Designed miniproteins, single chains, continued (3). Designs and how they scored, part 12

Each design is a single chain, and the fold is of that chain. pLDDT is the mean over its residues in the fold that is shown.

## One batch from the design tools (miniprotein)

Design m8387
Fold by ESMFold2-Fast:
Structure m8387 (fold): chain A 94 residues (1-94)
Amino acid sequence: SEIDELLAEIEELVEEAKKYLSEEEQKKVDELLKRFKEAVRNGDVETARELGQELIDLLLKGSSKNSKEKADEIFEIAARINELIKKLEELLKK
């Protein structure tokens, strides 16, 4: 389904960005991603939106501990994830 395809793309981007985070931050990312996917599958748009924003915020906070070059890469990945989450939200509202 289109929802499953978007979730898979989000998961791949999250895995790419989380490698720049600490082990503790990576564990929190994994927990948030799991809860986000469950909310999406349950059609809980409000919870999915909230968890998606928390996930993006965590990825962006992790960037502050990295070089400018790596931080810019993390920002680009986070922006792509945000776009995909917005597409998921619109699909779930249908």
Scores: mean pLDDT 82

Design m8388
Fold by ESMFold2-Fast:
Order: C-alpha cells, then sequence, then structure tokens
Structure m8388 (fold): chain A 74 residues (1-74)
C-alpha cells in the first residue's frame, strides 16, 4: 500500500512537470490538487508506519517541490 502511494506520487509529479512544460494551466491546477491530497495521505501513512519514514519523506519532498513549481507557473 505504501509502495502504491509512492508510485502514484512519482507519476503525478512527472505528469505535473510535463503539464508545466506544455503550458497547460488547467491540467497543472488539477494535478496540484491531486499532489496536495497525495501528500496528506503519505503524511498519514508515515505517522502510522514510522519504519517507512525515510522513503515516504523522499516522496513527500518531491511533491512539495512540484507544488512549488506549479504555484510559480500558475
Amino acid sequence: EAEKLVQEAVETVRRAREAIEAGDKETVRRLKEELERLKKQLEELKAQYPQHAASLDLAIHGIEETIRAAEEFL
């Protein structure tokens, strides 16, 4: 389950970056909301399974950087 959320985060980060490069503001807005939801889910999972904290933190950091890039683009 943790691995699935991390994979979804990585894919959503990639899609958001592609949308920014393409200048697609509508897609960037939708993916930003999706990234914010994934971040919350990963933070909750980290609280429940601290043994996976390092891997989850890496995914969360990637999401945070991508949200920042999306905000600068929008």
Scores: mean pLDDT 82

Design m8389
Fold by ESMFold2-Fast:
Structure m8389 (fold): chain A 69 residues (1-69)
Amino acid sequence: MSPTEELFEKVEKMKPGDYLVTELAGATVLYYKSKDGKLGVAFLESGEVFAESQEAKEELEKLVEELKK
């Protein structure tokens, strides 16, 4: 299985509130599943956050802030 396919399978199996930290080409990336079941992705080096909903984005931004401190 490709690394991207395996990562996607792990992300799909995540429950609300779960997060997964992984490395892609030397960058640390955080995947998060919000309480409403939406996905978010944070790039820890750049600080960029992408999410399927505003709630998922806010929950993920809070988690990233906690992990940086």
Scores: mean pLDDT 76

Design m8390
Fold by ESMFold2-Fast:
Structure m8390 (fold): chain A 58 residues (1-58)
Amino acid sequence: SSSDQSRISSLQQSRDDVVDDNRRRMGTMSPEDRQILQGYTDTMNQMVDNRIQQIRNN
């Protein structure tokens, strides 16, 4: 539906903004801190992808 597509688009935009912000922050971090932040980013991406799939299966 149009409503579902709007929700998916909003989730994708929010994800892209967070990924870009985290990428900038990683540039100033130690390798250990970068690994932790990358792990959180990966987890967020999985959660967003799972949520998008749930919306599409509605």
Scores: mean pLDDT 86

Design m8391
Fold by ESMFold2-Fast:
Structure m8391 (fold): chain A 65 residues (1-65)
Amino acid sequence: MDFTVVVIGDKGEVVVEIKDGKARIRAPGMSWAPAPGITSLDEAIEAGKRVIEALGGKVLEVKVL
């Protein structure tokens, strides 16, 4: 199933998109990158949250589209 996760933080947003079992991720200051380790909605949400936290940010909102 195709979906997009947007994790909104105080230092920007992280977008994880899954289409046809293929995942890609975009973080603040980065272009789109393949994320072959992300295979589920839960993994996409957790990956986005971890990237925000790694940037020293706080997670404010998570949207699933």
Scores: mean pLDDT 81

Design m8392
Fold by ESMFold2-Fast:
Structure m8392 (fold): chain A 63 residues (1-63)
Amino acid sequence: STEEGQQALLEGTRDPRALEEHFPEEVAEGRRLAGDPAALEEAAKSRSPVAGAALMAAWHWAR
């Protein structure tokens, strides 16, 4: 459900390991795009709100 996705994302914002467990593809992409915030923002916009937020959180942890 949307609430379950939001809870997993909230867990991931506190713990990068939990983020990678719940959103492994988004974490990999966020790390790959860490040096290009414009490309990261466009990649996030192409995903669901939860997946996009997970991608942005992965970038935050990669900084």
Scores: mean pLDDT 76

Design m8393
Fold by ESMFold2-Fast:
Structure m8393 (fold): chain A 95 residues (1-95)
Amino acid sequence: MLSPEEQQQDIVAMERAMRLLSKLRKSKDPRDQEVLDRIAELAGLDPAEVENASAVELWRMELVVYDILVEYARETGKDVAELSDEELIEIIRRA
């Protein structure tokens, strides 16, 4: 059975993924656009179409970020809640 601690970690990873994606989509910084393009690419989307993405396509992008964060937490033993946005961006760049 999943422990309450494991369930909380999954919830935090998903919340962080959703929050980061929302932040990147609203950003005018070219560096944030590069990260958003990478997430789209990993989700099997054309980066040029992200602005017109369906709810299902946005959900696929959120799942990609979630999977990357959960895998990183498993490999390193780090708590996803303690990671900065800059650390999350670096993890995504290396994916």
Scores: mean pLDDT 78

Design m8394
Fold by ESMFold2-Fast:
Structure m8394 (fold): chain A 85 residues (1-85)
Amino acid sequence: PLSLNELVREIVLEWLREHNIPAEELPALVDEDPEGVAEELAERLSEYPELAELLSKMSREGLVETLTFLLKRLADGLVKLQVQV
């Protein structure tokens, strides 16, 4: 089974594929509208029963803040992986 962070990462990558957005563009999207991206992904996450109970216990603001933070870290990780060595 995937951890919560791994599941969120998979959902983000799937969302990018559905919108034909390269993963390398994620940093620019997060910088432009971090809250908007987090809001769209929160709707996607609510479709997963493993996350439904956790999401129902979080405030909307808390969920958006958490997803924004995670997205920024994921974007930074992708950039560092690209230029690593």
Scores: mean pLDDT 69

Design m8395
Fold by ESMFold2-Fast:
Structure m8395 (fold): chain A 57 residues (1-57)
Amino acid sequence: GLSEEARLAGILSARSAKPMGPQAAGISAVMAVLSLGGTREDGLKAAEEGSGQKVTL
């Protein structure tokens, strides 16, 4: 499973990018999660949690 550190990084990245729209939140979360050893799918889930909306890239 995704580490708590990677998950939180994804959520916080999505939250920071939220004003720029759902694609920006998704990309930011995916990049953060991938850099910490997670998967694209983990990043998309973190983006949904951080942005409060469904994200598709």
Scores: mean pLDDT 79

Design m8396
Fold by ESMFold2-Fast:
Structure m8396 (fold): chain A 68 residues (1-68)
Amino acid sequence: AAPRELHVEVTGAEGVKALADGAQASGERLHITAVVPADQQEELDAIKAALDEAQARYPQIRGEVVVE
């Protein structure tokens, strides 16, 4: 069977970091979708930073931000 990628939706930068650490332990490919309220600029910036860090540290991780 073709390798599978795990798709997970989270809110907040802490969720991104926790999933990245979990994916590193399992070795699975992970696509993280982070949902942020449109009026929460600080949270948006924190999530973008966390995703950038995760992608730089773990080649199996990819992520995107959805603004609500």
Scores: mean pLDDT 72

Design m8397
Fold by ESMFold2-Fast:
Structure m8397 (fold): chain A 73 residues (1-73)
Amino acid sequence: MSVDEQYDRALAAGKTTLAQLLAAGESPDDAVAQAVRAARLVLTNVLGMSREQADALTPRIEAEVRAFADRLV
């Protein structure tokens, strides 16, 4: 699996988590923070990415998750 494929899988998991949290009545800021954490856990725990590589991708995941939240709220 390429880094791009790992990124896409983690981002999809983050967006799914965000949508579920927003539907449950979480604030957008809390939902984004939890969704980003979920995406990072997918990168490290599910996909075996190093902490350093996951940390490098986290700002981009956060930006895309926040943009997704802004479209839903």
Scores: mean pLDDT 83

Design m8398
Fold by ESMFold2-Fast:
Structure m8398 (fold): chain A 63 residues (1-63)
Amino acid sequence: MTPAQRAEELRRARDIWRQNGAAAIAAAEATLGPEVAAEYQKNADAGLAGLEAQIARAEAELA
C-alpha cells in the first residue's frame, strides 16, 4: 500500500468517525443531556485527533 492510498483510507475512516460522532453527540444531547453529550464530544475529538495524526504521517511520507 502506498502512502497516498493509506492517506485516502484514513481520510475515509475520519469521515465515518465524524458522521458516527455527530450522530452520537446529537442523540446524547437530546436524550441524556449536555454533560453526556460533552463526554461524547471529547471522545469524538480524541478519535479525530488520532486519525488526523495518522493522516499527517502518511502525507509526510509523500513530501
Scores: mean pLDDT 82

Design m8399
Fold by ESMFold2-Fast:
Structure m8399 (fold): chain A 62 residues (1-62)
Amino acid sequence: DLAARLQKATNEIMSLKGVTNASVGADGELTLDIDRSALENDEEIEEVKKKAREIVQKAVEA
């Protein structure tokens, strides 16, 4: 049930601060849009991207 795990991962990513759009492909391909104005700090943007990638990796590896 990779599709169910990818859907859960997408929902988790969409709940991250500043994320306006997220999509995860069947191979774990991540598309991510972040509203920079919601995350004033570049470090916060990097943290969100890192967290999103970790969520995808966990979903694919499970």
Scores: mean pLDDT 77

Design m8400
Fold by ESMFold2-Fast:
Structure m8400 (fold): chain A 86 residues (1-86)
Amino acid sequence: SLAEDLRQGATDAVKGAEEEIKRAKEALSQGNADEALRETLHALFLSTVAIAAADMAGDQETRDKAVKIHKEALKIGEEAEKLKAS
């Protein structure tokens, strides 16, 4: 069903965003601000898609996970911008 497809899509997007967050943190630890920013942009896109799909599917649990990832991506992006400025 459409609802099942949306729920699966939201779950997959959350997983993808989590992987991008891990890559962004690794890039930050290596002083690579540009790569960290690229990975955080990917995580922001995927978490935004996950929020929308989870909302449409009525999956509050997956939505809450996607929101947490989105907020973490914003924090990492801010840290990467500070690293780039230093």
Scores: mean pLDDT 90

Design m8401
Fold by ESMFold2-Fast:
Structure m8401 (fold): chain A 73 residues (1-73)
Amino acid sequence: KVLELLREAERARAEGTPEGALEAAELRGQAYAIPLKKYIKEHEKEIENMDDAERSKKLAEYIKKELEKEKKE
């Protein structure tokens, strides 16, 4: 789950080591990749008609909504 990966990323960062910082960055990337992949799969036709700025905005909105949905669950 996205929230679980973000929680693990914070745990790794809290270790205070360079290795923990790198692991935290990787886990955060994996967490955000989950809603990113889902958005691309569900909205591929919309994405091909968007410019880069619009795609970035829509992806950010989608990720935010997915995180809010996970918090309610």
Scores: mean pLDDT 74

Design m8402
Fold by ESMFold2-Fast:
Structure m8402 (fold): chain A 62 residues (1-62)
Amino acid sequence: SDGEIAQEIGSKMVETGEEVEIPESLSEEVKEGLRKAQEGYKKKDVELAQEGARLIAEALSK
């Protein structure tokens, strides 16, 4: 599932602080979550990055 990839990307951004390229093939909802997570990391806001990753996981789990 594309969602699994999105979760991996989100987790990696939070864990390592690396900027990960967001696949354009993902759904809009998932891309929004990933962008939020990445933005949080760029602003050095780990909490925001974590929220983005969680939103993605929640969207994909249902």
Scores: mean pLDDT 70

Design m8403
Fold by ESMFold2-Fast:
Structure m8403 (fold): chain A 64 residues (1-64)
Amino acid sequence: KLSEEAEKKIEELISEFPEEKRERLLRIRREMDELFSKPTLTPEDLKRLVELLDERLKIVGESA
């Protein structure tokens, strides 16, 4: 888990992306936060988490 300061820096970096990519990154972040807020993660939740991480990596890898 990232520190509060690191999470704020990530949010600032997300804000530097074009609006379309920013909205997608914020959606991914919120869905990941929702998954991590669950008391128990199912195999389906873990699969979804991996999918979200992969999608985020692809978006970030495409330079703004």
Scores: mean pLDDT 72

Design m8404
Fold by ESMFold2-Fast:
Structure m8404 (fold): chain A 110 residues (1-110)
Amino acid sequence: SEEEQKKIYEGLKALIDAAARAGHPEFLEALRRVIELVKQGKSPEEAGEVMAEAARRWAERQGLTPEEIDRLVESARVLGREIAEQLKKMTPEQLDELIARVDEALAALR
């Protein structure tokens, strides 16, 4: 489990770095909120809704069609739930480090 936990932690850091490289603050802000929800013991379903709303706001800003928006929103909801399930395996210290990494990425975009 320690080796699995380390692999998950590295994967979560890579996800934050990928969102930062994409240059879309909506997804970094959503990741920060998802990590906070997990720290508060909230459900993966609540994390899914945070990611879904971020995807909707981004897609509307890009001028995507209603059909494209709906598909992206549903995919983001599933992704947010999966991210929350992986985050539940992290220590409180690892969650704080992930929040700090998101905050650094957000600062670099502004």
Scores: mean pLDDT 86

Design m8405
Fold by ESMFold2-Fast:
Structure m8405 (fold): chain A 70 residues (1-70)
Amino acid sequence: SAAFLAEMEAFAAAHREEIEALAAGKASPETRRRILRALAAIYKAAVARYDPENAEKVEALLDELVAAEE
């Protein structure tokens, strides 16, 4: 949990402007897809570490959600 929160905080700090644009509905489709892929990767890594029994299911679901944005 703490490691996941630290990774999310680091991501938010690195991508603050892009996240603010997304929240305001001003992000380009390319920026939205890039942020979604990055967030999906963070979630996959977190689930593999903290809930490995569901890792494959979550990975498949996130891959499907990312593909739907392309």
Scores: mean pLDDT 73

Design m8406
Fold by ESMFold2-Fast:
Structure m8406 (fold): chain A 71 residues (1-71)
Amino acid sequence: SDEEIRRVVEETRRELEKIVKEGKENNVPQAELETRISQVLQRTIDRLRALGASPEEIRAIILELVNRVYS
């Protein structure tokens, strides 16, 4: 459902924000930080796909999350 998709996106956003914050606070190497982020994004893609999100919707969501993390 759209509500479940929104929940997954919000949970992913919060998890990514936590990873970036804790990574910076603990001086985690950029490559390790990127690996953690990629793992979270892959799980999110799989979950959104399972919920019936379209490929177009998944692409838009992931691009927004990536831009937020790397901007």
Scores: mean pLDDT 86

Design m8407
Fold by ESMFold2-Fast:
Structure m8407 (fold): chain A 85 residues (1-85)
Amino acid sequence: MSMDEIIDEIRRTAPIGLYGIASGLISFARQALQDGKISEEQFRELLEALKDYLDAIVNNSPPEVLRKALDRFLDAADRVMDSVQ
């Protein structure tokens, strides 16, 4: 799946209350990628981790699954933030 396809799936499936935050983060990370501050691999990992976390919320996953997905997402987000100066 291309990165654009992952973004389109996030937009289609994100809960209403999280859509704005997800869109803002994607826009920020996309700008960092365009500025050469992060790799395509870092951007892809952020998108996949975000999608997995949102999917876990929508599917009412057990707390353990939600926590693991959130931890992965936060780690990916932190790596992007640390790479932006």
Scores: mean pLDDT 81

Design m8408
Fold by ESMFold2-Fast:
Parts: structure tokens; sequence; C-alpha cells
Structure m8408 (fold): chain A 90 residues (1-90)
């Protein structure tokens, strides 16, 4: 992977913010799915540990929750809170 995990997360957050500003909820969720796939592939390739991927995902979802709350998207906030709870339980 040529991009660092920090760069991948920052890029995903920027795209997510833009999708929310446009009211593109489907696009916002597609960005979440893309990041999850990128992290899973990096773990499968041995580029990062599962623990590192989980920490990165948790940070990303906490930021996503804050962005969604700022935009008044309560449905996305609720969905992300469920994902965060699941990740913390593992």
Amino acid sequence: MRKSLEEVVEEALEKFREALEKGDRDGAFAIIEELNGTLAEAVARGEISREEAQRVALRFYEEVKELAREKGDEETVAAVERIIAYLRAR
C-alpha cells in the first residue's frame, strides 16, 4: 500500500463530509464500505495488524458520528453508534 493508514482515513473523512454536505446518504455509506474493505485488505496482506485496523476503524467511526451529528443526520448517528459499540465489544 502506497498510502499510509492515516492518509486513507483522512481521505475517507473528507469524502464523507462532502457526501453529507450534498445530502448524498448512499454515497456516504459507500465511503464507509470502501474504508472497511481497504482495512480488511491491508490486514489480509499483512500490512497492518487486526488490532491496528480496529483502532483505525474506531477513530474513523467516532469522527463520522460527530460529522453526522453536526449535519443533523440522526439516522447515520444511530447507525454509527451501533458499529462503535460492536467494535468496542470485541
Scores: mean pLDDT 77

Design m8409
Fold by ESMFold2-Fast:
Structure m8409 (fold): chain A 140 residues (1-140)
Amino acid sequence: MEEIKKKLLQKLLDHKKRIEALSEEIRKLLEQLRELAKENPSERELIESGIKLTEDTLKEILDTTEEMIKWIEEDVEKGIQKVLEKLRETIEKLDETIAQLEQLAKQVSPEAQEIVLKIIGKYNEIKQDESGVLGWILQL
């Protein structure tokens, strides 16, 4: 049990580092979107809604990752089931966020669309990592 706990914590900490790195890349893209929103009043509300959706999703993913680590630290057996359920929920939420951002991309200028598509790319990388962690735990 102690060895499984140690391996799980290391896997989740490595996952957290990857999500934090991707989140920083997304934040830089959000700064570019904020600049475009200042220069283009006609699409400002739409861009600001996309920024909020992206920030809310990032906060939830980071908070969820911290929560999963705590669950494993407190009780590895009970924590595993909670982590598996939460990873599935996070993947489903990422699919919903990606779909909403894809609809947004169709409604904004080409410059804003390029940035939104890059954010979608980063969320697909996060989703792939979440799925990888899920698959790894299922083999325990």
Scores: mean pLDDT 90

Design m8410
Fold by ESMFold2-Fast:
Structure m8410 (fold): chain A 94 residues (1-94)
Amino acid sequence: SMEAEAEKLLEELKKLLAELQKLLAEYYKALEENAPVEEIKKLVQEAIKLVEEIIELLEELKKVASPELQEQLDLLLEAAKETLEYLKKQLEEL
């Protein structure tokens, strides 16, 4: 049951991480191309929502994950929290 729950959460995590990677690439490209402020704002807001969802999912996954996976999840959680703070700062500076 715990293994089945972990597999479900891992598939959700993979999907959200792929969406975040695509969205961050669009955000960085928009910055480099001096896109309109409204476009950049929308991308940052969407990225913030995705990172918050990823953080919640990582916290749930940690409750059911094996000890071997715990280390990787802790690193991902740290990276996600750092990304969230970065994006929030970027939004405030727009």
Scores: mean pLDDT 87

Design m8411
Fold by ESMFold2-Fast:
Order: structure tokens, then sequence, then C-alpha cells
Structure m8411 (fold): chain A 109 residues (1-109)
């Protein structure tokens, strides 16, 4: 299913984010360059840069909050992210609609 494929990509992005954080803390410039290339390769799996950026945002949020993607729907993950961004005053109603549309487009693929 499209959601299972997207969840697998988000988990891979989340793992790369963990490795990136560790490499940055260690000052490992060679590892940082390798990880940057892996992020570019993952981004190329999406039809657009906007969709790739959305996937990165969801993966980063899920990692930060310790959300188990195997047990949580992506719509629920997005709803939690939207609620946080709304509380911070960082999101307009139009931007919320755009985020929901991007997720539905990815799930339809």
Amino acid sequence: AAEERLKALLEEIARLLEELEAARAAGDEARLAELAERFRALAAQFPSGEQAGFAYMLAAYARREGIDLSRTSLREVLDRLIEELKRKGQLTEEEIEQLREILEELLAS
C-alpha cells in the first residue's frame, strides 16, 4: 500500500536524521557528506521538492516526538504536527489545507 511505502521512507529519513545528528556531534565531515547524498537520493524518490520537504518534516516530527510509525497512521501524525504548529501560531488555514492535500496526494500514489 502507498501508506506502507511512505512510512518506510519516513523511517529511513528518521534514521538518517539520527545518523546526521551523531556525525555532527562527532565533527565527522566525511560522514556528513555521505548522509547528505543519501538524503538527496531519498528526495529524488518523490515527484516534487514540496513532497520531499513534507516527508522530511513529518519524519523529523515523528522522530522528535518518539512516534511509532508502525502503530500510527500518517494522518494522525500530521494532525499532531498541525496542532503543535497551530499552538505556536506558525500555520495559516491555507497552509493546513496544503499539508493535508500533499499527504492525500502521496497516499494516492
Scores: mean pLDDT 82

Design m8412
Fold by ESMFold2-Fast:
Structure m8412 (fold): chain A 96 residues (1-96)
Amino acid sequence: NLEELRKLWQELYEKAKDTPELEKLRAEKAPEYAALAAAAEAEPGAAEKEALRYLEEAYKELLEILAEKSGDEETKEKALELLEKLTEEALREIEA
């Protein structure tokens, strides 16, 4: 469910938004994200799936940052499993 996936992205972002590590991650990922956004504008179908996979990887890195700050490895593992599951479901929605 793409809606649940977007909710998870928002929750993870809110937890990290005031950290310098998020600012660094954004700077590192910005060129790649811009390229994917441009591709999605030109050819939405194929580029949309690629953007979802890119966001999955970006949010996995964000989860590592959050775990380092909180020491909560268990919450990280649960969020990783949920992120993977929701990304798979969203990809299936696009193919349906």
Scores: mean pLDDT 69

Design m8413
Fold by ESMFold2-Fast:
Structure m8413 (fold): chain A 91 residues (1-91)
Amino acid sequence: SAMEEALRRELAELLERLEAKGRELEEKGVESLSAEELRELLRLQLRAARLAARLGLIDSPSAQRLLDTSEEELEERIEKRVEEYERKKKE
């Protein structure tokens, strides 16, 4: 359907942005990531995964959880992962 095609296009755009960020990280090194850069990367990853789950491209318990995940819950997951990253970086 036209709606499914629009969602597939949105997923493609998110994946392209993830690929661009991945290239930047490979060139600069993962250890040079700021908290804000990690937040942006995780947001793109989780949004792409949720959209892929909605399109039926991934089918797992974690994918099903993403279908019911609110924007607020998604941002909470991002902040938790950023906090874990910063904790490890200080160790």
Scores: mean pLDDT 78

Design m8414
Fold by ESMFold2-Fast:
Structure m8414 (fold): chain A 73 residues (1-73)
Amino acid sequence: MEVEKLIKELDTAEENGDLDALARALHRLVQLGVKEVKTKHLELTIGPAGETTFKDPRSMTAEELNALFRARR
């Protein structure tokens, strides 16, 4: 329920370039113990040690998301 809604929010936020909404949704997904998220625009994997990786041709976007996600702690 929450995971599906958050994934939808990630997709919408990425499409609109809303990094704040992206960071908020990612933060909640991680808190729920989600280890892998794939949307139309993003791929995020959380490793067993809490490491995160992004797969996006625009590295800048992935780095910005990671920074915002950490800031929302």
Scores: mean pLDDT 59

Design m8415
Fold by ESMFold2-Fast:
Structure m8415 (fold): chain A 99 residues (1-99)
Amino acid sequence: YKATVVLHNATPEAAARAALAMASTPGVKKITVETKYGKGEGEGLDGANAAARVASKAKPGDTVTITAEYDSLESAQKAADRAKAVAERYGVSAEITVE
């Protein structure tokens, strides 16, 4: 199962916190963060750290795409909800897809 969160007009802090929220959701298998400056991906704690590091390199106004794979649909939905809550806290617009 996959959760994809696209942050529009992102800030480095919002992007990093959203990536960490998805990476710390139980049942996570792999996380990927993509910005125009680079891509970070991985599994477990190393994946979470790589994703957060890449997300933190975003500049204000950039689009950041965070994709994570989960062992269950419930985990994917929880991760997406957590990332959306982080985005709202930081005033960033988020588009969410769970499949």
Scores: mean pLDDT 79

Design m8416
Fold by ESMFold2-Fast:
Structure m8416 (fold): chain A 89 residues (1-89)
Amino acid sequence: MSQQAIDQVKQYATLATGFLLQLIRYIEKGDLEKAKQAAESVEKQAERAVELAEKHSEVREQMEPYVEGAKGVAEVAKEELDRAEKAYA
């Protein structure tokens, strides 16, 4: 069902943002191991969003903003983790 695919990609984008917030909290606490795990979770949600859009070409245009949003969140997560690892080294 096309609406179910759109709802799922929205959920992946929302989860990616949630994991980014967890990443930032772990960085603030100096817990780099948990921060790294949160960043990996962001990447997995972005990958799921991309794969779902590729499987549902009929609603790909409606899914595109959420896919790009999840990718953007994943880029921010990588930059924040890299910055934190350098700051605490």
Scores: mean pLDDT 86

Design m8417
Fold by ESMFold2-Fast:
Structure m8417 (fold): chain A 60 residues (1-60)
Amino acid sequence: SMKERFRELAKEIAKLIEKIPDPEQQQRYSDKVSEALNIPDLEERLRKLEEILKELQADF
């Protein structure tokens, strides 16, 4: 379901953020996630979370 995919993405993102050694980068990504989680449209929220995950995977 959409809710389960959203939970899985948030969990994967959190694990990657935890591994970021630079505290400023860690805070920047945490802020991006918080902003995405406040998007009321579930499809738009999912899209933003997937974008954040891809950025984290590419950069770290």
Scores: mean pLDDT 80

Design m8418
Fold by ESMFold2-Fast:
Structure m8418 (fold): chain A 91 residues (1-91)
Amino acid sequence: KREEERRKKLREVLKEVIEELKKEREEAAKTGLKPLSEEELRERLKKRLVEALKKKGVKEEEAEELAEKFINEEDKEFVEIAAELDKEIEA
C-alpha cells in the first residue's frame, strides 16, 4: 500500500514538474535568454521533484533519494520526460 501511494504521488509530481519546466522554457524563449544546459535542466528538475514531493507529504530525505534515483537513471524515464516537454512546447 505504501509503495502504491508513493508511486501515485510520484506520478502526480512528475506531471506538475513537466508543466513547470515547459512554462519556464517557453518564458526563456520569449525573453531571448540562453537555453538551459543539460546539467542545469537536470539540477532544476531534481529541485522541483524534491519540492513537489515534500508538498505531497514525503519526508525531505526520501524526496531527495527518489529524485536523485530518478535523475541518475537517465534512461527511458528522463528521455521520455524531455521528449514530452518538447512535444508540448511544439504543440
Scores: mean pLDDT 63

Design m8419
Fold by ESMFold2-Fast:
Structure m8419 (fold): chain A 62 residues (1-62)
Amino acid sequence: TQQLLDQAQQAIRQGNPQQGRQYLEQAKESLRADSPEQARQQWAQYGPQLDQLQAQIDQLEQ
């Protein structure tokens, strides 16, 4: 999951919001319901980063 987030950050830095959005969506999919307890822990850890990256992508795509 962190690898996908890193790739999303790189895409944003390169000015490729479409690629960044794809990586973010894949990261979110990876965090979906893998197991009840692990899913909650992963969302607690990666959730803030996902929100920040999504906000940046949204601004770039405007």
Scores: mean pLDDT 73

Design m8420
Fold by ESMFold2-Fast:
Structure m8420 (fold): chain A 112 residues (1-112)
Amino acid sequence: SDLVKRAVELGEALVDGGASLKEIEEAAKAFVKAEPDLTLGEVKELKLEGDIQSGLGDICYVLGLNHLAERKYRLALFLYSCAEEGYRKLGLSEEADKARREVKYVKRMLGV
């Protein structure tokens, strides 16, 4: 999906630019708000990409690659926040709450 590719590119740019966790979450809300025709398939792809980045963060963490783990968790925070807002926009509150639990997990891994 072009949308998912743009989300990953924006998320990576935010992480590289040293954005705070609050700025990452606010950017995710703004990104979703700017996409009036957001589909359920695209939201599911955003969540899946978040799952991939979170999993890579976990692998890096257990290998002692702490800086890389932090970068992967920060990217996962952006993607999961996009998925949460996307599910809420589509009226899918249960799926949004599942994405929020993933947001809480990556924030905990980032020490907040």
Scores: mean pLDDT 92

Design m8421
Fold by ESMFold2-Fast:
Structure m8421 (fold): chain A 118 residues (1-118)
Amino acid sequence: SDTAILTEAAGERFAALLAELKAATQKGMAALAAGDGKAAAEHFRRAAEAARALAELLREAGAPEEAVRKVEEAARLFEEAARAAEAGDFAAATEKLREGLALLAEGLRLAAAAFRAR
């Protein structure tokens, strides 16, 4: 029961971080569409912070190192998207955001597959 409670709390924390990351990337994309590179950068940095917190949570939960590394690389790409947005390079910001979201999805799929195998 204690293990179930800890797993439930970890699951809630994971869901909250994933929701924050999704909200931040959506707000960042909306800011790019509005031509607001500064606001986009703030949101993409928040997405990077959420992705790093997710990577740490996955490592603590015993996810494969490959899954953790992909989520950490997604965080780096979200920071690159933020820098591009601040520089006014919205095309580069959009490309880095897409690459980061793809790596995040890959890392999360690898983690989910490993947890299902247990």
Scores: mean pLDDT 86

